# Designed miniproteins, single chains, continued (3): the designs that were tried, part 108

Each design is a single chain, and the fold is of that chain. pLDDT is the mean over its residues in the fold that is shown.

## One batch from the design tools (miniprotein)

Design m11745
Fold by ESMFold2-Fast:
Structure m11745 (fold): chain A 100 residues (1-100)
Amino acid sequence: MSYGEVLRLFKEGRKEKALEIIGEWAFDSELEGGGLAYLAIEEMAKEDEELRELLDKAEAITAEQLPPSTPPLERRRAIVITFLELYDPELYARQQARRQ
């Protein structure tokens, strides 16, 4: 699934499906997936106040948990994982389990 397809799903009102796919990217073994997931959530949060509030909260929590020296891609992935846990704990648990 491409970045553009996820944003299209969100624009069409399929927010839950878009976030499910973003979660799959975040839980893949690649830091690049977490980076793309972060960019997608940030873009969606510009048009959705609930997502913006959750993203800001996830960033605050992550800033408290990670050292200031944490690489940007690792930090973005951690923010996305925290965001998904706050948004839908059940979806988060399912996606994490698929990786194990």
Scores: mean pLDDT 77

Design m11746
Fold by ESMFold2-Fast:
Structure m11746 (fold): chain A 72 residues (1-72)
Amino acid sequence: SAAMTAQAAAAHARIDALRAAVKADPSLSPRQQSIIMFRLTSIRVEMDLAVRLDNQRELDLAIQDLRDLEAS
């Protein structure tokens, strides 16, 4: 749906911002950076798949995973 595509686009911008913040954070070890970057990539794949399948529940879960990661 157009609404789901718009939600995913907004979440993509948040993922890109968090990726930049993680890469620039000198307090994070290379291992910690790699784990966070991998999780962000997984969330993006999950969101894109949910939009493709028109599955609002799976999109909501992926966006919640992003919120949880942003809060960490």
Scores: mean pLDDT 89

Design m11747
Fold by ESMFold2-Fast:
Structure m11747 (fold): chain A 57 residues (1-57)
Amino acid sequence: MSAEAREIGERAGREAYERGLSGSLAGVQGGVKAHRETGASIGAGAAAGGREVMRLA
């Protein structure tokens, strides 16, 4: 995954977590956004978002 896709996934995951979504749902939101904006796999973006949420929790 590119650094750009990783950053997008992390940011989207953090935003979803701040909105009160669970860690798994926040990760999925990160993956979907990274995929939509960069073409990266949803799984890779979700992993990046999930790691960011775990760092914040």
Scores: mean pLDDT 72

Design m11748
Fold by ESMFold2-Fast:
Structure m11748 (fold): chain A 67 residues (1-67)
Amino acid sequence: FLELVKILQDEKASAEEIAEALNQVPLEYVYLFLGLISEEKLKKDSEKIYELLSPEKQEIFKEYLKE
């Protein structure tokens, strides 16, 4: 978990690195861990991150972005 938190909070992390970290997060915590990613990064990289996520995590990601 600690390594995943570091990646998700890293402003320099690529969309690929963010997606890979999220794909390693258990489903029950994905929504919580999305809150670690900066709003600016989500606005710029959301499309790329979404495309690289597993199908089940894509559903959670879309739900998070609605808010």
Scores: mean pLDDT 79

Design m11749
Fold by ESMFold2-Fast:
Structure m11749 (fold): chain A 79 residues (1-79)
Amino acid sequence: LSEEEKKEIEELRKEYGEFAQKAVDEAVARRDYAALERIIELSGEANKRMDEAIKAGDVEKFREIVEETKKRIEEIVRE
C-alpha cells in the first residue's frame, strides 16, 4: 500500500469506529440488548474482513466492507 492508501484506510477506520460507537450508544439508549450484541458481533467480523482487504492491498474492497457494515448496523439500530 502507498502512503496515501494507508492514510485513506486509517481515516476510514476512524470514521467507521465513530459510526459504530454512535450505534452502540443508540442501542443502549433504547435498552436494546439484542441489537447491542449484534452490533458488537458484526463489528468483530467486519474488522477481520477489513484486515484481509488491507493485506490484499485492496482499498476499494476495504471501502466496500466499511459501507456494507455501516448499512447493516444502521438496519439493526432502526429495528
Scores: mean pLDDT 83

Design m11750
Fold by ESMFold2-Fast:
Structure m11750 (fold): chain A 68 residues (1-68)
Amino acid sequence: SSKEKAALELLEKYLESKNAAVRAAAHELRELVEQGDIEGAIEAAKKLLKSSDPEVVELGKEVLKLLE
């Protein structure tokens, strides 16, 4: 769907991040979306909102906006 495609395009940008934690989270989310596990991707993104790293939190928020 267009939502999943938009999420994958967003995740490709985060995979280029200088922050290793952001890249790791983006890799995991991309794998879930590519597998069609949208509920798993939403759950994983929600867990990112609890991160102490504001860049990881921002990734989670942006992915949730696209997958809702």
Scores: mean pLDDT 87

Design m11751
Fold by ESMFold2-Fast:
Structure m11751 (fold): chain A 65 residues (1-65)
Amino acid sequence: MSLEEVREIAKEEAKIALEQVKNAPFHREELSIVGATVMVLRKTDASPELAKELAEEAVKELLEE
């Protein structure tokens, strides 16, 4: 799986994670990053470090846009 494919999956999972935690009273950003990271690790061959980096980037981009 290419790095570009992993980035695309991370962005999709970040959107899903943010939807799942939108009703959480606190820590929505942190919970979204954890959720997206777990799903990237399950769906791709990315290392834990890479999965977390891409999930954090995607969540922060979605929150800033």
Scores: mean pLDDT 79

Design m11752
Fold by ESMFold2-Fast:
Structure m11752 (fold): chain A 73 residues (1-73)
Amino acid sequence: SNDTQLQRAILRFRAISLQTEAQLAIQNNDIQGLQSSLEQLQQVRNELRSLGDTDLAQQIDDFINQAQQQAQQ
């Protein structure tokens, strides 16, 4: 439905914003900021899965895993 497409668009925008915040946290060695951004990305992922956007939810999972690995190096 149009409402579902709008909700997905809002969640996609939020995911992009949170991914940017996570990358900035990595660059600044801000572990707390990174953890906060990744926790919020997990919530966005879960909402996208509930709306049937499994492809984007998987991309967010992949990003979370990569960001966590980068922060340990």
Scores: mean pLDDT 87

Design m11753
Fold by ESMFold2-Fast:
Structure m11753 (fold): chain A 86 residues (1-86)
Amino acid sequence: MEEKEQEEDQKLLEEAEKLFEEALKDEEVKEIYEELESAVGKERARELLLQGLGLLKEQGVGDKEEMIKRLREKAKKTLESVEKLK
């Protein structure tokens, strides 16, 4: 496929990483993320939160504060799901 697909994937990844880094500056999000890392490992925890950010972006949530708020709620739910699978 064309470079456009690679460019789009790379752009989405960088945008998600930037939002992730900004979200991690929130103490509550950082705490939840650390719990997720302990439960499922660093790589999987990151992937779950990035999936959450992707879904929020698809839903048209463009406000950073709103995205961080929804990411916190989603991270809490993900942590609960992981705890249940333990």
Scores: mean pLDDT 67

Design m11754
Fold by ESMFold2-Fast:
Structure m11754 (fold): chain A 81 residues (1-81)
Amino acid sequence: MLSDREIANLRDLALADFRRHASELSDEELIKAVRNFVEWAVANGVPAEEIRALLDELAAELDLSPELRERLYAIVDEILA
């Protein structure tokens, strides 16, 4: 299991990476990147609550449309089920 500090560092790194590349990504590329990240996080024992918190932070930071946000939440819920 990842420590609280490792989870916090992971959130900061993910936010920084998305912030750097968000303007270069299409909606489909962003969805794929989020899916890959969530699958990796689950495989490494990151708690579902922390994954959802990171997604909320990313959606707010990138000012995602309601439709794109809904698609991302659906993907996260599918992987976490």
Scores: mean pLDDT 74

Design m11755
Fold by ESMFold2-Fast:
Structure m11755 (fold): chain A 89 residues (1-89)
Amino acid sequence: MEEQRKLDEEIAKETNEYVKKLIAESDAQLEKARADPSLTDEQLRNLERELTIKTVADALRHVGLLEEARITGLSKEEIEALRQRDEAA
């Protein structure tokens, strides 16, 4: 019981730090784009949408990998490699 709680806390901490990194990278790209006067409002909206979709997809993929690792006993990297292989097939 105690071991499960510690594992859940570690997963939550890793996920939180990973999501914060994704958001920070997305925000930095959007800030850089907003500072570029050559970009149109339409291009900025398209970039914001793409960055939002990518960030959400990357965050969900990361959470899914951690959950699959917990269930299967495989490493996060092993599950990612299997998913990439299946996508390429």
Scores: mean pLDDT 70

Design m11756
Fold by ESMFold2-Fast:
Structure m11756 (fold): chain A 71 residues (1-71)
Amino acid sequence: MTEEQREEAYRLHREEGLSPAEIAERLGISTAAARAALKAQMQRNYDAAVAAGGISEELGQALLERELKEL
């Protein structure tokens, strides 16, 4: 799975509200691959926000955990 596919999966989820199954159909990948792409991109985004000092590590992990439970 490419970085571009991970970023596109996250964009579709965030901006269009698509489920992992709908993202899988749109991108021509498995639902498991779509779910993994979303998880990986969400983790990267929160890690980057924490590293930039925009949010605390504790808050970043709490937000990520909440989003992952919705997947």
Scores: mean pLDDT 78

Design m11757
Fold by ESMFold2-Fast:
Structure m11757 (fold): chain A 57 residues (1-57)
Amino acid sequence: MMTTLEDMDRAVAETGDPFLARLRELFRQGVEEIDFLESVPGRSDPDARVRVTWRPP
């Protein structure tokens, strides 16, 4: 699922999750979008379920 800075701000405010707080900071620094992937069979780490798109250099 594609996520915006506004979605991240709301999620951080609701949960206080440090992982989401880090993603919010990445959006401010230059990440264009973050995709949260659905749980993939055999994947258990959070990093494997997140796709990050950086703005082109």
Scores: mean pLDDT 58

Design m11758
Fold by ESMFold2-Fast:
Structure m11758 (fold): chain A 97 residues (1-97)
Amino acid sequence: MIPKDFKALIEAADELVELARAANPTDPEVQRALRWLEGEFESPEEAQEFFSSLERIRAAIDTIADFLISQGEDPERVDELKAAAIAYWTEVYELFA
């Protein structure tokens, strides 16, 4: 069952990813975190690693958030998008765990 505000969480999570892509990241760790949050895995083993724990998923979101703040994005806005992305990915993790 999709919560009534779940669409807003999806939209905010997508905005975090879109902002990071627009900033043209060259750091391989940031690029990998973006790819993982977009559901793009190079192997089934990489997907298994990403979905191994909520801490792994949160680490990817933290990597994107820290990158955006380093690029001059408003920390308060980034924190709001980060919180929504964590909420969204927690639901996804529980669905696939």
Scores: mean pLDDT 78

Design m11759
Fold by ESMFold2-Fast:
Structure m11759 (fold): chain A 62 residues (1-62)
Amino acid sequence: SLKEAVEKIESLKFEEKEEAAQALVVNLVRDGNTDIEAILHLIENVLSEENLKKVREILEEA
């Protein structure tokens, strides 16, 4: 569910520089955005490879 996806994303360990990208993804998901590739494209240059992969997996399972 979208609520579970938000909770999983918020539970990830983000570095200080990644916090704005985390907030953006959470807000987009809460607003009902379902285009995973578009969401990931907005954050791909900010998140670590590990966190980007985790966010992708969470969104694909939602």
Scores: mean pLDDT 79

Design m11760
Fold by ESMFold2-Fast:
Structure m11760 (fold): chain A 81 residues (1-81)
Amino acid sequence: MEEEIRKLAEEYAELFAEKHGLDEEQKKKVFEGILKQAEEAIKAGVDPETVALALQALIARAQGDEAAAARLAAEAEARLA
């Protein structure tokens, strides 16, 4: 699961950097920030699969798929309740 979360964080950082014209250093900071938030959530007791769903929602939003992003975010939130 940690490897999957890392890959999702990398994918999000790539998409975000591409859309916003970020350089390699800025992309690295986005990746590190997302990965840190994911790791802190897991340490706080959030299920890794729920974290993966939240990252997939961010990726969908970055791709412009607002419907998929909303659905995935809602599923992640439901698992936290």
Scores: mean pLDDT 80

Design m11761
Fold by ESMFold2-Fast:
Structure m11761 (fold): chain A 70 residues (1-70)
Amino acid sequence: SLSEKFDEKAKKLNEELIKRGKEVDEQAKGLSPEERRRLAVQFIADSLIAVGDLIDEYLKELRKLREELE
C-alpha cells in the first residue's frame, strides 16, 4: 500500500538522519564554537529539506490515488 511504502521511506530517512547526526557530532569535536554552530545549522536545514521532500512526495501520491478513486 501507499502507507506501507512511505512508512518504509520514513523509517529509512529517520535512520539516515540519526547516522548523519552522529557523524556531524563527531566532526564538531575538532571545530571552533562558530564552526560547530554553522555545521549544526546546515545539518538542521538539510534535514528539514529531506523531511519536506518526503512529505511533498507523499501528498502528491495521495492526490493521484484520490483522483483514481473518483
Scores: mean pLDDT 85

Design m11762
Fold by ESMFold2-Fast:
Order: C-alpha cells, then sequence, then structure tokens
Structure m11762 (fold): chain A 63 residues (1-63)
C-alpha cells in the first residue's frame, strides 16, 4: 500500500542519514590527516549507502 511504501522509504532515509554522517566524519578525518585508513572507512560507508538505496528500490518495487 501507499502507506507501507512511505514507511519503508522513511526508515531507509533515516538509516541513510546515519550512514552519511559516518561517511562525512571519516572523509573529514582523511582530509585532516591524509591517513588512507580513514579514506577506506569512508568508502565502506559510501558502499553501504549505495547498497541501502538499491535494496530500498527493490523492496518498494515489490510492494
Amino acid sequence: SHMDVRKLVLESVKELMRLLGEYTDYLLEYKRTGDENFKKKAEEYQQKMKELIAQTDKQVAAL
């Protein structure tokens, strides 16, 4: 239903904002220090965000 789609999207957006926060923090730390470990962590969170978007799209399409 439309309400189920809305709830799913809102929960996904909430999780996406959390992942974006982690991504931003690691990216800023990488820019401050030049430490490649922080860049690797930022890339991991960027990948998690991409996977969440793709998964949410599939779940919405299935409703």
Scores: mean pLDDT 88

Design m11763
Fold by ESMFold2-Fast:
Structure m11763 (fold): chain A 74 residues (1-74)
Amino acid sequence: ATYKLTVVPIQAGTTITQAMARELVAQHQGQLVSYQPTASGFEALVNFPQPQDLTVKSAKLDGVPVIYGFKPAS
């Protein structure tokens, strides 16, 4: 199934890279389909073999604290 992943850094002005996006997607056993940087982080389309938890979560990507969530893309 395809999901929209939204990621925003907790600290304003922090740069999020496509490599960080790939790492987060890999941690969830997904495949990154597309990547779009935004003013406050990024959005991505991600394909998963299993349904994903839609709750908003926190993580650290390369030491950077972020908030992220998945939403069904349809």
Scores: mean pLDDT 76

Design m11764
Fold by ESMFold2-Fast:
Structure m11764 (fold): chain A 135 residues (1-135)
Amino acid sequence: SMDDTRKRGTELMEQAKKSKDKAKKLELLNDVISLYMRVVETSFQNKDSDSALSGLQDLINALQFAIDELKKNSGHQSMIDLAQQARNTTQQFYQSIQNGDWQSAQQNFNQMRGIIDQFQSQMHMQAVAIRSEKR
């Protein structure tokens, strides 16, 4: 169910917040984003505005946490910029759903998906790089 998927995302988010392992934190954040995206995509396809807005708010919070962690750990400005773009496009999609503008929502969803996919790819690559430095 969407509620079970959202709950699992929240549980992984709490694990990400508590993790001191940088690679594990990125891996957990990537999984969190995937779970919240599933909630958002399913809700949007079903025209379930309430579930979509709830999932989008969780996704915005996860992206904000990722931005704050990347800024704190200083190193990859391109990744911070991509995370900020992901958060901004997610906010635009949220506004389209909130306003009932389903035509603009489809365009904003496609843009959000593309940027989030790029951000998830960068998080995965960074986690692999960190793990490759460990013997």
Scores: mean pLDDT 88

Design m11765
Fold by ESMFold2-Fast:
Structure m11765 (fold): chain A 104 residues (1-104)
Amino acid sequence: SMEEEWERLGKELEELLKSLKKEDQELVEKYGFALLVEALVEQAENPLSLEENRERLREIAREVLELAKKLKAGELSEKEREEIEEKYKKAQEKLAELKKKAAA
């Protein structure tokens, strides 16, 4: 079900983020991804009204999950870490825009 999908995404993201090294957790926390986990959990009870907005949230969640998996794989150069940080920043911007659209 859609509710099970949202709960699964939120749980997988939360567990992966908590499994990161301290310095990598600090990088992720800087971009407020705890709010993304909360948004995914809330979708099970109060889903976004438009299918387009729900799909955008899934895309953001999948992107963040992929970036976290890259951090967990380890042995990243400073340049690769900077590139991941830029992608997290872009994901945060997309989430903020989605929240504004959903509130309108």
Scores: mean pLDDT 73

Design m11766
Fold by ESMFold2-Fast:
Structure m11766 (fold): chain A 94 residues (1-94)
Amino acid sequence: MDEIEKENLELAFKRIEEKLSSLGLKELAEKLKEFIEAWQKFLRDQTKEAAEAAIKKGEELLELLEKYDLPFVKELKEDIKIQLERLKSFLENL
């Protein structure tokens, strides 16, 4: 992933976090923040441990997202699934 793609995804996730907070979906906003932080740590460190942590947080977030039937949540689920596939691919190629 290039720096521009990374920055664009980071901004998109931050905007969704703000939207979730404005809607009173605090638990979901907090889980998204935890995933973003673990994902950013992986992008910096590129270690097995960082990848596993990001996968765990992403899977926890996906489980919470299943409780919500909102259009932007469906888009968020797909973005997270794509990032989880990239993380799993990294672990397989380790």
Scores: mean pLDDT 80

Design m11767
Fold by ESMFold2-Fast:
Structure m11767 (fold): chain A 90 residues (1-90)
Amino acid sequence: MAEFLRRLADEAERLAKRTGVPDFEKAAQHLRKAAEAVENGDVETAIKHLEEALDHLSRAGERLKDAPFDTQVEVAVLEIAAAVALVSLK
């Protein structure tokens, strides 16, 4: 799980750099904190950070409604992957 969350954080950081949308940087920060919490066995903290990451990814998706279709798909895939991680911890 922790390695998966770090890979999602790296993808969010790539999207932040490419799109300039700050919500991706915030999502990446929360995904990294969730990964650290998982490694420390703190599932409750990991869930909180994943919920924060999902909120930021949702906001980023709203800001990118006029972006190229490929970018919209990448955002949707990242949001789905983060949601699957959240469900896996419950």
Scores: mean pLDDT 85

Design m11768
Fold by ESMFold2-Fast:
Structure m11768 (fold): chain A 88 residues (1-88)
Amino acid sequence: MAAVEQQIQELVNQIERLEELAKMSEEDPAKVLELYRQIIALLQQIKDLIEQHFDLSDPEVAKKVAIIDKQIADYQEKAAAYEKKLRE
């Protein structure tokens, strides 16, 4: 539905802004880690909205969820690497 699509687009726009802030914050690894955690939370919100409002038996919807799951996993790995570096 158009309202859900608009909510998803607003979350995507917020993620893009956080990614830009992370790139500008490379000199502060603790801030980059916090931004990555926020991106993961927003990706999870997008996934939840898709699962609640779209038909998961649709192969195209399932494909979009799989892409989001991969993005979440990629950011979780990046966050874990930063957490390890900050503890050393």
Scores: mean pLDDT 84

Design m11769
Fold by ESMFold2-Fast:
Structure m11769 (fold): chain A 81 residues (1-81)
Amino acid sequence: MDELEEEIFKYVNKVNRKLIKEAEAESQKNPDKAREITIKAVAEVLRRIGDVLDQIFELRKNNDIEGLEKLVEKYKKEAEK
């Protein structure tokens, strides 16, 4: 179970890094909106981490291994875009 949690966060981190990199590039193109773009990106990162933690907590509480595997697949697909 801990290994599945590690895989989920591995892919979540890849998704978040991609989002931050895209936000940085967008901020460089629109310097007048850089602060708003950065705040929105950071908020999205924090929201995703919170959602993932909540989902892992509920799935672990119910000993739902299949649910954890589905979260791995979900974030792996998002990370591979």
Scores: mean pLDDT 83

Design m11770
Fold by ESMFold2-Fast:
Structure m11770 (fold): chain A 66 residues (1-66)
Amino acid sequence: SKEFRDKLAEKLKKRLASIKSPAAKASVESEVNKLIEELRKEEDLLRAIGLVLRALGLIEDARLQE
């Protein structure tokens, strides 16, 4: 549902906000926010899952590069 996708988007935004280094955050912020907005519009479940996994991967990779 759209509500569920919006809930996932908010969780992704919170994870992005948890990156401590401003430089590391800035390196992924634009792409992650684009993926979040694509997620909010995505009606196909498998594509939505792919967007979540890609956004999580970018966020966690940025954290590890701090």
Scores: mean pLDDT 82

Design m11771
Fold by ESMFold2-Fast:
Structure m11771 (fold): chain A 69 residues (1-69)
Amino acid sequence: SMQEQRQRYQQATQQNFQVSMQNDPLSPEEQKQLQQSLDTVTQNALAFREGLDVPAARAHAAHLAELAA
C-alpha cells in the first residue's frame, strides 16, 4: 500500500540521515531544520508522485537532502 511504501521510505531516509549526522554533524539547529525540510519535501513528493516506484522517490529526497547540506 501507499502507506506502507511511505513508512519504508521514511525509515530508510531517517537511517541515512542519522548516520550522516553522526559522522559529519551539523549544529543542532541546522540538523533540526534539515530534518524538518526533508520530512516536508518527502511527504509532498510522495503525495503527488503516487504510483511511482519507491526507489525513485527515495533518490529524489536524498538528492534534495544533499543540496540542503
Scores: mean pLDDT 64

Design m11772
Fold by ESMFold2-Fast:
Structure m11772 (fold): chain A 74 residues (1-74)
Amino acid sequence: SEKDALLAELEATLAELKAAVEAGAPQSEIDRLEDRILALYLRLLALLDPAEAKALTQHLQAQGREIRALAERV
C-alpha cells in the first residue's frame, strides 16, 4: 500500500539522517534529509487515522530527540 511504502521510506530516511549526523555530514545533506522526512510525514498524515497519526508523531519526536543528542556530541 502507499501508506506502507511511505512508512518504509520514512524509516530508511531516518536511518540515513542518523548516519549522516554521526559521520559529521555537511549541513546541506542534513537539511535535505530533514526536508525529505517532513515531506514524508505530511503525506502520511493525509493517509493515517488519528490514532496512527499520534503514534507516528510520538515516534518522530523520540527520533528527533535521539538525533539532537547525537549532534551535540559532534
Scores: mean pLDDT 86

Design m11773
Fold by ESMFold2-Fast:
Structure m11773 (fold): chain A 92 residues (1-92)
Amino acid sequence: MEKVKELLKKALEALQKAMEAIRAGDFPRAVEYLREAEKLLKEAYELTGRKDQYIIDALLSVGTAITLVEAGRYDEALRAVQDAIEAVKKAL
């Protein structure tokens, strides 16, 4: 499904930018990128008829990453973003 792949590729770019923002100490910008990724992943998930386990895994990891950034747990947030990236790559 072409549109799902486009959304997943955009989500992957947003997650990579979130990781760069966390490493740069730009935590507000990191949360913005994580929320962009969450929106794109939700749209992709609905288009799959809510059957893609890797998109579900990616969404859970993004939610965890947002919570960890907001809690100041930046090393754990980076790990959660990496988990989300791996899940998106498996969904592609």
Scores: mean pLDDT 88

Design m11774
Fold by ESMFold2-Fast:
Structure m11774 (fold): chain A 94 residues (1-94)
Amino acid sequence: MGVEIEFDSEEEAEIATKALEKLGEQSGLAVASTQKVDGKYVSKAYAKEIPEVAEVTVEITLADGSKQVITLRIEIEGDKVKKIEVLKEEVLPP
């Protein structure tokens, strides 16, 4: 199953890509990528099965060595990501 979502920001697309990759890993086959298409950033993921609703935590290392830890709720409808909601966000020191 493939799902995608479009963003105007590369940073938001990268966060979504990491979240979708974690969802796909639970299905035994996970491939996720961020692509630039027509001036926008697209997060794509492919997995054997992706749940309709899931919560995932992603960790991003910032330029200063700090880590941004974001917990997201993702709602999926068919081959489309319907909604991504930030439930919790924190920055851990380097």
Scores: mean pLDDT 72

Design m11775
Fold by ESMFold2-Fast:
Structure m11775 (fold): chain A 64 residues (1-64)
Amino acid sequence: SDEDIARLAALLEAGDEAGAVAELERLAQTWDKEQLRALRDRLAARVPLSRLAAVERYIDELTA
């Protein structure tokens, strides 16, 4: 949802990597691989690549 994406983007912009990872893990419990891939693309549109890198590996592992 837009709310989840906005929350993750805000955490990443604040440099709260631990908070972003915890939120991503929470979403992964209910979201499928397609939703998680869409999340990555939508986050890339909202935050600088350097901020996205903090969670990119986790998204890749969750969608493997």
Scores: mean pLDDT 75

Design m11776
Fold by ESMFold2-Fast:
Structure m11776 (fold): chain A 67 residues (1-67)
Amino acid sequence: MLTMIAAEMLLRAEEEGTLDEEKILEELRELAKGMGFDESLAEKALEKAKELIEEDREKVRKLVLSK
């Protein structure tokens, strides 16, 4: 779940021209805390999301940006 949220945030920020990985990571850490998870999960989710986007950007985009 958190990895998909990270991927959506990365793709939206890139599309808007506002990509700031530090800001995205900070927001993911707050989301993880709010869900009762460890902050380290946010960093893992961000890295995994980046890997998935690099591997197949269009597939990831369809999964996280489609209704």
Scores: mean pLDDT 77

Design m11777
Fold by ESMFold2-Fast:
Parts: C-alpha cells; sequence; structure tokens
Structure m11777 (fold): chain A 74 residues (1-74)
C-alpha cells in the first residue's frame, strides 16, 4: 500500500538521521511524529510533503529529493 511504502521510507530516513545527524533531535522527533501519523491513518502524501519541506529547510537536499521522488510515484 501507499502507507507501507511511506512508512518504509520514513523509517529508513529516521535510521540514517539518527546515525549521521544524532544532534538533530528535533528532525528525529518530527520523523517519529510523521511515522506515528501515517500509522494513525493520516494522508501519506500530506505527511511526505511536510517531511520534504522540513528536510529542504535544513539543507538535507538528498533526503528531500528521496521523499519528493516517492511523492511523484503516489
Amino acid sequence: SAADRVLALLEEILAEVERDRPEDTRFQAGLRAAIAAVRAGADPLVVLRLVAHEARERGYEAIAARVEALIAEL
């Protein structure tokens, strides 16, 4: 499902951020909130758009591009 694909990507990104940017606890909290929202039935596209925006605001262009690529497929 769209939700399963979105959850897989968000969990992968969260693991990478925890490893590569452990100091960015706010973005990590945002990703955990996004995962919880999708699991609770939030619109996966709305959640991905918010994550892409937050990643771009932080200069995490590679993360933003990966999220935007999935948005284009849904």
Scores: mean pLDDT 91

Design m11778
Fold by ESMFold2-Fast:
Structure m11778 (fold): chain A 68 residues (1-68)
Amino acid sequence: GKEKLIREKLEAINEEIERLNKEIERIKQQLRENPDLSQDDINKLIADAIIKVGDLIDLLFEKKKLEE
């Protein structure tokens, strides 16, 4: 039924959200704890984190749409 399809989509979205949250936390930890990072490394990590936050916003919006 419709409920099963929505549940399966929500499960997939939740799995992607969890993966992105873990990747963002890994980047944050690397920025805080790695004293050997060059300015180029820092810039790349920040850029990667910003892109991942954008993806997370899109997934959170899709999740809210399915919960309605």
Scores: mean pLDDT 86

Design m11779
Fold by ESMFold2-Fast:
Structure m11779 (fold): chain A 88 residues (1-88)
Amino acid sequence: SNLDDALAAIDKLIAMLESLKPKASPELQKLIDEAIALLEEIRALFEEDPSQLDNPSPELTKLLLEAQKVLTKIAEALTGKKITPDAP
């Protein structure tokens, strides 16, 4: 279902972000925690109102934009920061 697919995608993103935390710098850990919190809020909105998958509310749109901004900062940090070699 569309809801199950959306929730699964969010859960996979959260799991991927959590997997980065143990070897991340304190600054990167803060960005990861912020991204996870935003993704959890988006997930909760979809569970409370699945119709937002087809018709996103202004609240959902704002959270998606905030999540995109934080995820971009994480990508920049990963590009410019030393990644520990134990993640093949």
Scores: mean pLDDT 81

Design m11780
Fold by ESMFold2-Fast:
Structure m11780 (fold): chain A 88 residues (1-88)
Amino acid sequence: MEALVAATAEALARAVALAKEALPALVAQSVKEGGSTEPVEELVARGKAYLDALEAAVLAALPSMPAEKLRELLAVLEADAAALEALL
């Protein structure tokens, strides 16, 4: 179980880090397409704060998750990381 928790925590940290790196470009693209009237800097700051809060909440929950849910989450995080890497 410990190894699965550790692997999921590592995948979570990687996915969040990649999401934060991709966020400025994604926000800039959204603003360029006319999707938002807010400054890019403010939207990026909000997005990073939200990602930090989600990472902390999920990380705290990992040790109490059943192995089946940990495996599902790990697969999702690995897929998300691959998608985010493709954007960078």
Scores: mean pLDDT 78

